# Designed miniproteins, single chains, continued (3): the designs that were tried, part 2

Each design is a single chain, and the fold is of that chain. pLDDT is the mean over its residues in the fold that is shown.

## One batch from the design tools (miniprotein)

Design m8036
Fold by ESMFold2-Fast:
Structure m8036 (fold): chain A 100 residues (1-100)
Amino acid sequence: SPEVERAIELLRSPDLDAQIEGIKLLAEIADKNPELVKQHRDEIVEALAEAFARATPEEQLKLVDAIKKEYMKLKNPEGKKIFEEIVNEALERARELRAQ
């Protein structure tokens, strides 16, 4: 999916603003088509986890704030569920990556 590929590209950017844009796009995709996000779950989790693992403590707060803001906008219950699951899995995976 071009939209999912774009979200992953943005999440893999070294630029925090691009990563935040990726979070916004991911939330939009989850709200409109949660099944598409489920199909790409592992790749999205890894991209988001890498973003968190690279982030400074200050950048981590900005990423978390962006996630909370976008989560509050979600209208589709299935979209909320998959977005929450991906975020939780990415945070767990980021802890593993930082522990090395």
Scores: mean pLDDT 89

Design m8037
Fold by ESMFold2-Fast:
Structure m8037 (fold): chain A 74 residues (1-74)
Amino acid sequence: DDDIQNIRRQNSIRIANIYNTDGRDAARNYIRDQYNYMSTVYGVQPDTPITDSVIDSTIRGSIGLVRVQQRRQR
């Protein structure tokens, strides 16, 4: 669904913006809150613990996607 793809893109943009404006700890807290929300609402629990390394990987991926999109606009 186009809606799901748009939601995923918006989440990556949100994470990158939080990192750029409020710093890494704020981005980490946002990602943790998102995982808690998904587990509570959709009953999805990862088989692996959500560590700081996993969260940092998510931040790097989100920033990378946004940077590629910004380069395409130029």
Scores: mean pLDDT 70

Design m8038
Fold by ESMFold2-Fast:
Structure m8038 (fold): chain A 74 residues (1-74)
Amino acid sequence: SALEELEKLAEEALREIERLLKEGRVDEAQSVLKETEEKMRELARKHKVDSGELLKLLIKLGKEYQKLMDEARK
């Protein structure tokens, strides 16, 4: 389903972000987050995904990104 594709897209992006942050490539990690959010919004619009479900996934992505950033700053 489109919702499962959005979840996979977010999970794959978080794995790439974690790798980039471990390499000290903070600006590139931030770019991956932004590009992923844009792709998620476009995919949701194209497949008419419920706006509440999209919002939940974007909030989760943002929270997980923040945790990775906080760990990288320690």
Scores: mean pLDDT 86

Design m8039
Fold by ESMFold2-Fast:
Structure m8039 (fold): chain A 83 residues (1-83)
Amino acid sequence: MDLDILLGLLEIAFGVTITDLERQGKYEEAERLRKLAGEAITALENQDFDKVLEILDEAAKEIPEAKSIFETLKQEVERLKAS
C-alpha cells in the first residue's frame, strides 16, 4: 500500500467515526478524535509511522467502539513501515 492510499483510508476511518459520534450526541469525544485525526495525518505525511501508531492507539482507547477500525489501520501502517 502506498502513502496516498493509506492517507485516504486514515481520513475515511476518522471521518466516519467522528460522524457517528456526532450523530450519537458525543460532541466532546468527536472533537478529541478530530484533533487526533489531524495529528495522525500530519505524522503520516511526515512518514513518522511510530507517531501514527501511537495516535491510533490513543484513538482506540478514547473510542473503544471503533477499536477494530483503528487496529486495522495500525496493521496497514505497520506493513508500510516494514516495507
Scores: mean pLDDT 82

Design m8040
Fold by ESMFold2-Fast:
Structure m8040 (fold): chain A 75 residues (1-75)
Amino acid sequence: DEQAARDGERAVRLVRELTELARRGASPEEIVEKGRRLAEELGLEVLDVRITPDGVEIVLGTSLGPLTLFVPYRK
């Protein structure tokens, strides 16, 4: 599925940029705000966002169903 491949590519870009932001010491709130904005810019549907003790989970709607991304916090 071409759409699934494109969704996967965009999801990889999203998690990469958010992980870099987290490595720079961004707060959970900053990661969430950047994640929502970047997902919108990339045309990704955000179904849910969860702040956990270890990182931020972002659930995206894709052509193959929900995809959960995890952005770990800086240790």
Scores: mean pLDDT 79

Design m8041
Fold by ESMFold2-Fast:
Structure m8041 (fold): chain A 95 residues (1-95)
Amino acid sequence: SEEEETRRLQEEVHVLLSRAEALTREAVAAARAAGRLDLADAVERRWQEVIQTSSNLINEHAQSSDRLKTLQQVVQRLSDLVAWLEAQLAALAAE
């Protein structure tokens, strides 16, 4: 049901937010340790952008018929951020 799907997506957003926050801290620390201050800044900027955009989308559509679609978009944005952060960490570890 849409109600069950909405609850599932809300839990997925919560899990992805926690993971993205932890990976952001790890990526910033790793980038700084590697002397990649440009990357540390880029990571912090992307984290702030994703968090702000996701928060705005959720708040704007909290009571709308598009809430389910909005949560799906937030999950996708957070998943993309997590994948990018993991890729940055892998690249730094390979240096």
Scores: mean pLDDT 86

Design m8042
Fold by ESMFold2-Fast:
Structure m8042 (fold): chain A 104 residues (1-104)
Amino acid sequence: DAAAREEAIRELARSAAEAVNELLRRAVREPELRPEALAAVEAIADGLASLGAPGARGAREVRERVLEATEEAGKELDEALARELGEAAARALDRAAEAAEAAA
């Protein structure tokens, strides 16, 4: 069922974006956790890439949501640091989307 698959991908992307945003918020507050937070983001991105073409779409959805949340977090946290970490996460998601599309 294509409609059910599309809905599942949107739900997965939303959950992944929430997880990534929580990791990035922690990375801003806890410098010692930044490598682990970014590694966890890469693991989430790789997980999405393993789904093939659906995963590429999911990764792009997560990327957009992460960038939006990073912009909002910058208003409450260190803006430059929030932006830097958000851009690192976006790059990992872009690589995952490209890998998933290449695998399709």
Scores: mean pLDDT 74

Design m8043
Fold by ESMFold2-Fast:
Structure m8043 (fold): chain A 76 residues (1-76)
Amino acid sequence: SLVDKAFDWLNSNSLEPPPPELQPLFLLILERAGLPVSPDVLREEIILALKKLGIDPTDDEAVREFLEKLVAEHPP
């Protein structure tokens, strides 16, 4: 699922940009956090956005629940 892919990417500690299918989701996260949106989404920017939204990025359950809610509110 899109949520599983996004969660796995965030926990991978990868320096590579997210797959194209995840980019709209991560841009929504940046927008909700009031951070600048760019075509090159960096993992560190998403982690900062989660913290700004009051979500602990090390809390796997909180991150997963947030992603599930976001996907449900913004279906493709």
Scores: mean pLDDT 77

Design m8044
Fold by ESMFold2-Fast:
Structure m8044 (fold): chain A 78 residues (1-78)
Amino acid sequence: SFEEQLDAQLEKLYEQIDADKSLTENEKEALRLEAEYIKQRLLEAHKRGYKPLDKEELEKLEKEAEELEKKIAEIKAA
């Protein structure tokens, strides 16, 4: 299901965050909270049902999730 796919993706992100020795505890917590917030918004959008307008909003939320992954990569590169 969509929720199971999101949970699997978040689990990978959390493993990546937790394994990164260059991140501070505060940075790890901030990234985890940001990921949870994006997950909740994606789940809420899906729960409301699929409509043409909702698709555009879902694509925007998916883009925000990609930006979170990019932010993690940038922190690792620093």
Scores: mean pLDDT 70

Design m8045
Fold by ESMFold2-Fast:
Structure m8045 (fold): chain A 94 residues (1-94)
Amino acid sequence: MKLSELEILSRLRQVVADAIRTGDIAAALARLDEILAEMEAQYSNEEVIAALELTISFIDGLLAQRPDLPAEAKAALEALRAHLRARIAEFRAR
């Protein structure tokens, strides 16, 4: 079943929120890869890239606006951002 763009963006933002709450980078990356697999089945490479770029923008906004975040949460956000950038580069190479 095709997920709406809003549902995908909501799920990606939930992964970010869970990473902040738990500091569990490995769990966040695994959940992100599950969502990416669903997106690849339903959307074009350009649509996937756009959703990932919006998610990076959301992370960048959190890092800029929330200097009070624990070091573990900041590390999790930076790891997610790096992983998303690597995935965007992979999709652009296709």
Scores: mean pLDDT 79

Design m8046
Fold by ESMFold2-Fast:
Structure m8046 (fold): chain A 99 residues (1-99)
Amino acid sequence: MLEEIADRLVALLARLGIEMEREEALELVRAAEESGSLETLLEQLDILEMILNGEPMEVIMKKMLEMAKKVKPNLSEEEIKHIEEQTKKIVEEVLAAQK
């Protein structure tokens, strides 16, 4: 399970031109599990993969908002707008880094 997540992280980072060793990725995944952040890491990898696969901005934004609502169910209109703005910036940065 953790090894599969580490392999996925390495593969996605390689698409961004970032070289990471499997052992280093596995340590990051293990740290996320120990801190209770493994589900968050998996959701972040899902979003990164969606961006790299050319999913529509609306689909990516919906996923980001769903993740935010898990942490804070009562998002204000300003918080939603901020998440949408940050999502657009992340998508642009990921696509610019893609190799």
Scores: mean pLDDT 81

Design m8047
Fold by ESMFold2-Fast:
Structure m8047 (fold): chain A 75 residues (1-75)
Amino acid sequence: MPEQALEDAVRAAREAGASEKTIEKGIELGKTGSGDVVKVFREAYEIARKEGHDIVAAVNVAGAAVSAMYLTLEK
């Protein structure tokens, strides 16, 4: 389910060391994006990297953003 996928992605991002603020920024990018998966992933990844997160944390933040995008498309 899209809701569960978002919850799982957020958990993975936290476990990878992403900050709550960066995760929330990623989620908002996913919600406000027009369903362009590549753009949402790239923008969320870049924000996490600019805020000092490593590659693993940045990828997981991007995953949370994509999951939030799918939740928006489902509704």
Scores: mean pLDDT 80

Design m8048
Fold by ESMFold2-Fast:
Structure m8048 (fold): chain A 90 residues (1-90)
Amino acid sequence: KEKEENAKKLKKAVEAVRRLLEEGAKAADEVDKAAEELEKISERLGAIARLARDLAVEVHEKGGDETSRKRAEGLAEGLEKLAKEEIEKL
């Protein structure tokens, strides 16, 4: 059951990150919430949560200029790779 719950949280985090890229600051709060839940699970999921929070900061606080948007895309790709790897291990 813990594996199922961890997979659901990872999936929600990836979905939140995708929405953040598409909708910008509106989805940043959802990324923060998903990251907090992942951070509570384990060191590996905590690393994924930190990437999600960095992404939210880049989009929300730094105003979403071209450079911040490119950094956010890189962080989102990193998060998706880590999330996929962790889900595959479950």
Scores: mean pLDDT 62

Design m8049
Fold by ESMFold2-Fast:
Structure m8049 (fold): chain A 102 residues (1-102)
Amino acid sequence: SSKEDLELLQRAIETLESILLSHPDSITFQELVDLFTSRFSEEEIERLARILNVPPDPAVIVRTLLAHLIVEGRVRLDLSDEVIRDLLLGRPLDPDLVLRVL
C-alpha cells in the first residue's frame, strides 16, 4: 500500500542518515551499503527498489537515497564536484570512496 511504502521509504532515509551521522570520518561507500543492508530484509530491499524505480541492488538503492539526502540538505558531504555530479546523475560510486560528513 502507499502508506506502507511511505513508512518504509521514511525508515530507509532515516536509517541512512543515522549511519552517516554516526560515522562522520570513518565510512566508505561499501561500508555504508553493508551497514544499511544489515537493517533491512531482502523483501524490504526489493520493495525499496520498486518504490525508487531502480534495480534491486543495495548499492544503487543507497546511492539513490544518498543523492536525496544531499539534495534535501539533510547531510553535507566533503566530496569533489565530480563525485557529487556522478551521484546526482545516478552513476556508480567507487566502493572505497570515503564519505566524510561536514
Scores: mean pLDDT 88

Design m8050
Fold by ESMFold2-Fast:
Structure m8050 (fold): chain A 84 residues (1-84)
Amino acid sequence: MLDELIEEIVSLLEKAGVPKEVIDELRRRLEEARRAAANELEALGRMDPIVLETAEKAGLSKEVIDELRQLFKRAALELAAAEE
């Protein structure tokens, strides 16, 4: 799940014209957030602000930022449902 989410985020950022250097740094920060988290839901909560900060600093449109927010919301709901 998280690997698929990260690849979807990276694909969206690449299509929006974010430089490879910024994407590579984002991947490192996301991996660090995953290592610091006790579970996948906590990892999502740590990764979400990192991705949004990166997108906003890159000057991405509100539409792209909203799509990123929806990706995280969907992933969080899927992980929460798996706990039932």
Scores: mean pLDDT 79

Design m8051
Fold by ESMFold2-Fast:
Structure m8051 (fold): chain A 58 residues (1-58)
Amino acid sequence: MSAEEISALGKEAVALLEAGKPLPAELRAQIEALTGRPVSDALSPEELERLLVEGYLR
């Protein structure tokens, strides 16, 4: 994925978490695929940003 795609995915996920909504299974799968790490359903916006930064770097 490009940096723009990762950024767009991150913004969508952060917006859902800020609204108090859980991440959809398909969005979780996409984040797991680009970061190479499992995503908890108790994920915070700060933790999500950290995972996306690691995925972008690798």
Scores: mean pLDDT 68

Design m8052
Fold by ESMFold2-Fast:
Structure m8052 (fold): chain A 75 residues (1-75)
Amino acid sequence: GSETAAAGAIAAGASGDAAATASALHEVRNGVKEGKVSPEMAAAASRAALEAVRAAGQLTPAVEHAYRDALAAAE
């Protein structure tokens, strides 16, 4: 479904795994480009994933870059 990539990003962020979160955010970006994830869902899931990783103390430049790319695709 259209929410699979969004759910994956939220789950990866909640795990605190920076590399997994960056990869999941790239899947959200691709899902928006393929029309499988709505821009609103992509933005919400990307923000939730970023906040979860930040709360875990695992916010890396790679996660921030993937987050910005996901939001840019949602515009």
Scores: mean pLDDT 80

Design m8053
Fold by ESMFold2-Fast:
Structure m8053 (fold): chain A 111 residues (1-111)
Amino acid sequence: GPVAEAIRRELRRLLRAAERGDLDGVRRSGRRLLDAASRADSSDVPVLREAVDRLLEEARRSKDREIRRVLLETAVELAKILLDVAPKEEISEAIGLVLRAIGELIQLELE
């Protein structure tokens, strides 16, 4: 639906900005991605899960500490939205993604 399309579009923009080392672009696209995701419902769970996974992957590839931090913070907020909209049978998996994203952010702050 329109929300899933908006999430995919803003995710692609964010990932391109991160690959280019464009911190301002990452911040702008991260905010737009979270705005789009704030309109999500249970039908958007698959695209939210994909977005969290791709942000965590990009954060591990990034050599820029501040870009990595923004990517991980965005992943945490997306995972929280995922948890809010997940059907009961998927809540455990959604909790796992929230904890994983928080864990990677903590790991970055310890570096």
Scores: mean pLDDT 90

Design m8054
Fold by ESMFold2-Fast:
Structure m8054 (fold): chain A 100 residues (1-100)
Amino acid sequence: DIEKAKEILAELLKELGLSEEEAEKAAERVVEKLKDIDPRLLAYAAQALLLEKLGDKEYAELVRRAAAEDLGISEETFDEVVRKVREVIEKEVEEAKKKK
Protein backbone atom coordinates (compact mmCIF):
# COMPACT_ATOMS: atom_id res chain seq x y z
CA ASP A 1 0.00 0.00 0.00
CA ILE A 2 1.51 3.29 -1.16
CA GLU A 3 -0.13 5.17 1.74
CA LYS A 4 1.74 2.98 4.25
CA ALA A 5 5.05 3.75 2.50
CA LYS A 6 4.22 7.47 2.63
CA GLU A 7 3.40 7.29 6.38
CA ILE A 8 6.67 5.50 7.21
CA LEU A 9 8.66 7.94 5.03
CA ALA A 10 7.05 10.91 6.82
CA GLU A 11 8.05 9.44 10.22
CA LEU A 12 11.63 8.91 8.97
CA LEU A 13 11.80 12.49 7.62
CA LYS A 14 10.57 13.84 10.99
CA GLU A 15 13.32 11.82 12.74
CA LEU A 16 15.77 13.46 10.30
CA GLY A 17 14.72 16.92 11.52
CA LEU A 18 11.89 18.04 9.23
CA SER A 19 8.70 19.55 10.66
CA GLU A 20 5.48 17.53 10.36
CA GLU A 21 4.31 19.62 7.37
CA GLU A 22 7.73 19.47 5.63
CA ALA A 23 7.95 15.70 6.26
CA GLU A 24 4.47 15.02 4.79
CA LYS A 25 5.23 17.03 1.63
CA ALA A 26 8.70 15.49 1.28
CA ALA A 27 7.26 11.96 1.72
CA GLU A 28 4.83 12.67 -1.13
CA ARG A 29 7.73 13.79 -3.37
CA VAL A 30 9.81 10.71 -2.43
CA VAL A 31 6.90 8.41 -3.35
CA GLU A 32 6.46 10.26 -6.68
CA LYS A 33 10.19 10.02 -7.51
CA LEU A 34 10.25 6.30 -6.61
CA LYS A 35 6.91 5.35 -8.23
CA ASP A 36 8.65 2.64 -10.32
CA ILE A 37 9.45 0.72 -7.12
CA ASP A 38 6.89 -1.81 -5.81
CA PRO A 39 4.94 -0.03 -3.00
CA ARG A 40 5.46 -2.99 -0.63
CA LEU A 41 9.20 -2.93 -1.29
CA LEU A 42 9.27 0.86 -0.79
CA ALA A 43 7.45 0.46 2.56
CA TYR A 44 9.95 -2.22 3.71
CA ALA A 45 12.91 -0.04 2.64
CA ALA A 46 11.48 2.99 4.48
CA GLN A 47 10.87 0.87 7.60
CA ALA A 48 14.47 -0.44 7.55
CA LEU A 49 15.83 3.13 7.26
CA LEU A 50 13.58 4.34 10.10
CA LEU A 51 14.72 1.46 12.35
CA GLU A 52 18.39 2.22 11.55
CA LYS A 53 17.84 5.91 12.44
CA LEU A 54 16.19 4.91 15.74
CA GLY A 55 19.17 2.63 16.55
CA ASP A 56 17.24 -0.63 16.08
CA LYS A 57 19.77 -2.20 13.70
CA GLU A 58 18.76 -5.77 14.66
CA TYR A 59 15.12 -5.05 13.71
CA ALA A 60 16.29 -3.39 10.48
CA GLU A 61 18.06 -6.68 9.61
CA LEU A 62 14.82 -8.60 10.34
CA VAL A 63 12.91 -6.25 7.99
CA ARG A 64 15.59 -6.85 5.31
CA ARG A 65 15.11 -10.64 5.55
CA ALA A 66 11.30 -10.37 5.71
CA ALA A 67 11.22 -8.16 2.58
CA ALA A 68 13.46 -10.57 0.64
CA GLU A 69 11.32 -13.59 1.63
CA ASP A 70 7.93 -11.88 1.16
CA LEU A 71 8.75 -10.35 -2.25
CA GLY A 72 10.98 -13.17 -3.58
CA ILE A 73 14.00 -10.92 -4.10
CA SER A 74 17.62 -11.22 -2.94
CA GLU A 75 18.87 -9.34 0.13
CA GLU A 76 21.34 -7.65 -2.26
CA THR A 77 18.41 -6.35 -4.36
CA PHE A 78 16.78 -5.05 -1.16
CA ASP A 79 20.05 -3.28 -0.20
CA GLU A 80 20.14 -1.56 -3.61
CA VAL A 81 16.55 -0.31 -3.16
CA VAL A 82 17.36 0.94 0.38
CA ARG A 83 20.35 2.81 -1.09
CA LYS A 84 18.13 4.51 -3.71
CA VAL A 85 15.49 5.44 -1.11
CA ARG A 86 18.19 6.83 1.24
CA GLU A 87 19.64 8.97 -1.59
CA VAL A 88 16.24 10.52 -2.43
CA ILE A 89 15.48 11.13 1.28
CA GLU A 90 18.89 12.78 1.85
CA LYS A 91 18.24 15.21 -1.04
CA GLU A 92 14.80 16.11 0.38
CA VAL A 93 16.34 16.76 3.83
CA GLU A 94 19.09 18.94 2.31
CA GLU A 95 16.54 20.99 0.32
CA ALA A 96 14.31 21.48 3.38
CA LYS A 97 17.30 22.65 5.48
CA LYS A 98 18.42 25.12 2.76
CA LYS A 99 15.03 26.89 3.07
CA LYS A 100 15.72 27.59 6.78
Scores: mean pLDDT 84

Design m8055
Fold by ESMFold2-Fast:
Structure m8055 (fold): chain A 91 residues (1-91)
Amino acid sequence: MRLPEGPEAGDDIAEQAAAARPVLDAAIEALEKEVEELKKTAEVDEEVKKEVLELLEPEVAAVPPEMREAMRRLAELLAEYYALKKDLAKK
């Protein structure tokens, strides 16, 4: 379906932590744009944001220290993204 073949961005993060940094940076940048766009029409649901952050905490802790800062940033953005999407879905 989405990635029948092409272990570039998606599979690199799963198999090679060293190759995952550009993928993480690109994901963070894309998500920052999405979050900013959503913030114009929706509000961050603090409860949903907290829930998602708690779910992502083990994932952040599981990555190498050199990637943790990027993963923590991604986790924050994902939490905000889900909170904003939930607010929009309610409307």
Scores: mean pLDDT 70

Design m8056
Fold by ESMFold2-Fast:
Structure m8056 (fold): chain A 61 residues (1-61)
Amino acid sequence: ISLETIKKARETGDEALKQAIRDAYEAEIAEMEKSDAPEVIRDAALALLRIGAEIDLSLLE
């Protein structure tokens, strides 16, 4: 998900797009949690993904 897409959803008030962005982040986190990558790599990727999602989703409010 790009910052441009998030900004567009916020500026236009497109609730369907806002929901799609939230759902996409939830799906990305769920897929990473199921990853067979080494635990150290997976945990680092999950931490970065969650921080990024938190920042990006805060821009929708």
Scores: mean pLDDT 76

Design m8057
Fold by ESMFold2-Fast:
Structure m8057 (fold): chain A 108 residues (1-108)
Amino acid sequence: SEILKILDEIRKLVDEMRAAVDAGAPVDTVLELLDKVIELFEKARKLSTDPEIQEKLDEAIRFLREGKEVLREAAATMTPEQVRAVARALIDGVRSRIDELKELVEKK
């Protein structure tokens, strides 16, 4: 499945994002990785013909775009430790959505 391959690529980028956060990388590095994750979800969305998978991909894209804005605002207003906590929560939310999407795609 091409969609499953894309979800595996997204998981690798999310793992890189977590490593960057834990290493104290600048927020811009995390935002760049997040943009790549969004692009891959949008690619999966274009390849999907199943309405249920499309709906879950659309929700994941919305979650990521909203999370990007929250992370950007946090970087401007919060301490580095608080920004890392926000980034980790976003990463955990993305991982959960990848797992749900994989299960759904494998059922079809």
Scores: mean pLDDT 90

Design m8058
Fold by ESMFold2-Fast:
Structure m8058 (fold): chain A 94 residues (1-94)
Amino acid sequence: DKQEEANELLRLAAIYLREGDLEKAEEYIKEAEKYFDEMSNAQKGALYIVKAELYLAKGDLEKAKEYLEKAEEYREEMNESQQERLDELKEKVA
């Protein structure tokens, strides 16, 4: 299932971001992007959130803001945890 594979890749990206392994996080993000057309709107939002987190961790505030703006387009399909994370990241780049 391509959506299940995308979820696992996004989960791994988030884990490596928390561990500070930006190289592995970026690799899993790139793998997840291959499934973009098969992703649900919630998964597309999650992809943009982890991309924003990656750029924030790299110190690229402008790219982080761009990806948070893209994630915002999918806010209605996000669960409460995803919406809270989006809001936290938006505050960090303000």
Scores: mean pLDDT 87

Design m8059
Fold by ESMFold2-Fast:
Structure m8059 (fold): chain A 88 residues (1-88)
Amino acid sequence: MLEKKIEELREEFLRLAEEGDRLAERLNKPELSKEELEELRKELERLLERAKELLKEAEELGDEELVEALKRFIGALELGLKKLESLE
């Protein structure tokens, strides 16, 4: 049961990482409209919130590998938000 729950969290993390990659790709566009910047900010904030929730669950389960992966992912999302702030 515990192993299945860990697998489910890892699968969810992989989905979030995929969304994060898509957002990073969009952030690298040379020109972004105000509307696109606002959309990207909302999407990054949503991913950051969900990643923090997964981090808490991963810590409770003792999945150290997933915890470290989520910490790195959260750091990347926070850098993305800072980049958006510099573009606004």
Scores: mean pLDDT 81

Design m8060
Fold by ESMFold2-Fast:
Structure m8060 (fold): chain A 69 residues (1-69)
Amino acid sequence: PKLTVPVMTALEAVGENPTPEQVREALLAAGLSEELADRIAEEVAKTRKVLDVLGVVSVAMRALAELEE
C-alpha cells in the first residue's frame, strides 16, 4: 500500500515498548490523517499488552491493510 513504507519508518523510530499515544504521534508525524492514526492506535491499545517496535509495526501494518481494502 502507498502508506506502508512511511508508516514502518515512523514506527521504527518510536523505540521499545511504545504506548498507543506514541504510536499515534509517530503516525501523525509521518503524514497520516488523524482518523487513520487514531484507528491504528486503537488496534495497538486493543491488544492490552507490552509491544516492542516490531510488534507495534505488525499490528499497525495489519490495521492499515484492513483499512485500505
Scores: mean pLDDT 65

Design m8061
Fold by ESMFold2-Fast:
Structure m8061 (fold): chain A 89 residues (1-89)
Amino acid sequence: APSAEEIAAIEEKRKEEIAALEKLKKENPEEFAQLVREVDRELPGVLERWLKKGLISREEAERLLELAREDFIEFARLYADLVIERGLK
């Protein structure tokens, strides 16, 4: 298991990445919208692969798809948490 220091470092990087997304949304909304469109195209395929491997539940996949559409910043938070907790890519 990672040490408390390693977990703190991962959490700090996640905070920086989310802050960067919020800044992008404010300062370059066209680039942010392009990122959202790219994720919307790729996410169903990623989630289907994870479901087939038993890495996520159907309910988790449905929640991620809903958040990516409705609240991209919250989607990014949940996605990062799942990647860290389960060693996804």
Scores: mean pLDDT 79

Design m8062
Fold by ESMFold2-Fast:
Structure m8062 (fold): chain A 85 residues (1-85)
Amino acid sequence: KQKKLSNLLNKYNINISDSTIEELSKILSDRHFNGFVNFFESYFTKNPDAAKGISEDDFLYALETFLLNYVGDKETAEKVRNLRS
């Protein structure tokens, strides 16, 4: 859900455009959001200073990598990659 994404972005001070947030909310299922939140928080909880420097592109790359390599959802990963280009 859009609120879960916004909460994650605010927690780590990540700036993403409203248009990109809207498109991600259309592309991602609740299962994608829940899995990604766990993946992202697990990684960046160990490295909180690294999380403060995350750009929009870095965030989208992490999401694409999660979808492609951990979920195996190549179609959704390609949709996220298109938001980076």
Scores: mean pLDDT 73

Design m8063
Fold by ESMFold2-Fast:
Structure m8063 (fold): chain A 82 residues (1-82)
Amino acid sequence: SAMEGAEEEIKKLREAAEKGDTKAVLGAAYRALGAAQQESLSEDGREAVRKVAEEVLRLARELGDEEAAKAAEEAIEAVEKA
């Protein structure tokens, strides 16, 4: 399910952030933004994207990655406006 995929992605992102892997967090931010902009997202898909984007935003702020934080904020806004 979309939610199971989101939970697995979040787990991997937390592990990557603990190792200082800013590229993994930035990549996840852009993937979440791209997914949030898709017109064909189901309600479960939107909720999954929202949860990933919220976790990416938290991790990006902890790592000081302003680019990833901005992309995650845009993803959250895109999901909320739909």
Scores: mean pLDDT 82

Design m8064
Fold by ESMFold2-Fast:
Structure m8064 (fold): chain A 74 residues (1-74)
Amino acid sequence: MEEVEKKAEEIIEELRELAKTSDAATRRVIDLAIAMIKAVLEDESLSEEEKLKSIEAIYRWTKEEVERARRARA
């Protein structure tokens, strides 16, 4: 398995677990993030390094949004 694909699968799995305990609005954010990660993986114009950086940026943004939403619900 390619390193980028393995890293993406690990992130997608973590995001799916977060979605299970999230409200509908937070699940939509997570679903969008997963769709963006899959789009990056399918983009033949990107190098492996560019794909990794894009996936990491999407992951960081998504974790920040999920944390913000969870704090707002408390």
Scores: mean pLDDT 80

Design m8065
Fold by ESMFold2-Fast:
Structure m8065 (fold): chain A 88 residues (1-88)
Amino acid sequence: SEIEKKVERFRGELEAIEETALSAVEEQTSHLLDLNVEELLEKLRELVINNADPIEIMNVAALLVLVKKVPVEKVLEAFRKALEEKEK
């Protein structure tokens, strides 16, 4: 499906960022560092539904994985659910 293709592309991009970008992600998301995991997952959903900048969406996802230590699969599940909601 189109959603599965988008999720797999997002996985690849998120995994690539994990290897090289911790300090850059923290700098670009400094205004979000005080948010908890649930608030960041809701922010991710909001950005996806509102067609926000792909870089901003990726930065929130990377913050969740690299800084908040959320499993990649949980972030990808939230991303998939947001894409499904957006198609309504």
Scores: mean pLDDT 80

Design m8066
Fold by ESMFold2-Fast:
Structure m8066 (fold): chain A 69 residues (1-69)
Amino acid sequence: KPQLSEEERQERIDKFFDEHYERLAERIKAETRPDSKEPPSAAEVGRAFLSLSDEERQKLIEEIKKLIE
């Protein structure tokens, strides 16, 4: 099986994180600021990503592996 180039892997990872960043931002907004129409800051989304449960983090890792496999 041909391997993806390093550039193609990075592109897929970046696209995956962009999509999940948007979904995480909506979830954080619903949990922390449900009455606000303003999205959470990039720093808040980053902190939330680091605070994900081991199970949620593992799911994200498996999805990334699936994209770059």
Scores: mean pLDDT 64

Design m8067
Fold by ESMFold2-Fast:
Structure m8067 (fold): chain A 64 residues (1-64)
Amino acid sequence: EELRRRALDLEVEAALYEIQIAITKMAVERGKIDPETGNKEIEELQKKADELRVEAERLRAESA
């Protein structure tokens, strides 16, 4: 229960990073952000989201 709740919290945080990635992609497409800068930020945010998801899956496995 505790581990599953923590996994859910991490998944929510990862989802927030994905929303930020989507917003940044739209900003790049609309010319609001330089593509080089925007793509670098997207890459960093994607790494953070991926790390949170890996940790969430690990906690889910331990809660079984």
Scores: mean pLDDT 82

Design m8068
Fold by ESMFold2-Fast:
Structure m8068 (fold): chain A 68 residues (1-68)
Amino acid sequence: MKKAKITVKVTADKEVEKEKIDGIKNTQTKAMQRLIDELGLDNAETLKSVITLKDGAKVTVETTPEAA
């Protein structure tokens, strides 16, 4: 079976530590993989999440699967 390539784009309205951004990317990638596993690659187009941190920073995460 062909592996799906998962692309994660993270945008923050304020500076956020790289380690926290990497953690968010990893969490979102796992969430998209679960959607692909449950719905099939053809039905999972984009997962968009907005995370508001306690300091008021908003982190927007867009995850898109591609057939590889």
Scores: mean pLDDT 74

Design m8069
Fold by ESMFold2-Fast:
Structure m8069 (fold): chain A 89 residues (1-89)
Amino acid sequence: MDEEERIVEDWLARLLAAGLITPEEAAALREMFRRGAAWVTIRRWVDDYAAKHLTPEQREQLHAEFDEMERRLMRVLFEPGIEAAIAAS
């Protein structure tokens, strides 16, 4: 599993452990990431799900977990990639 996949799987595992999503929802999110769905699509799904199914406290936790995962992915994807692009120039 690459580092990106591990970050996503760690995020899904935490959401499942906290009772914020079901296994069916985790499978749907995993499929979205697998097929390369746009971030705006994934974020919209998360926001819509939270608004329909979660309490305000659970929504806060879900958004915090999503934002942390996004920061981790951005660091893996863009910080080393930017350095590599500069070095290649």
Scores: mean pLDDT 76

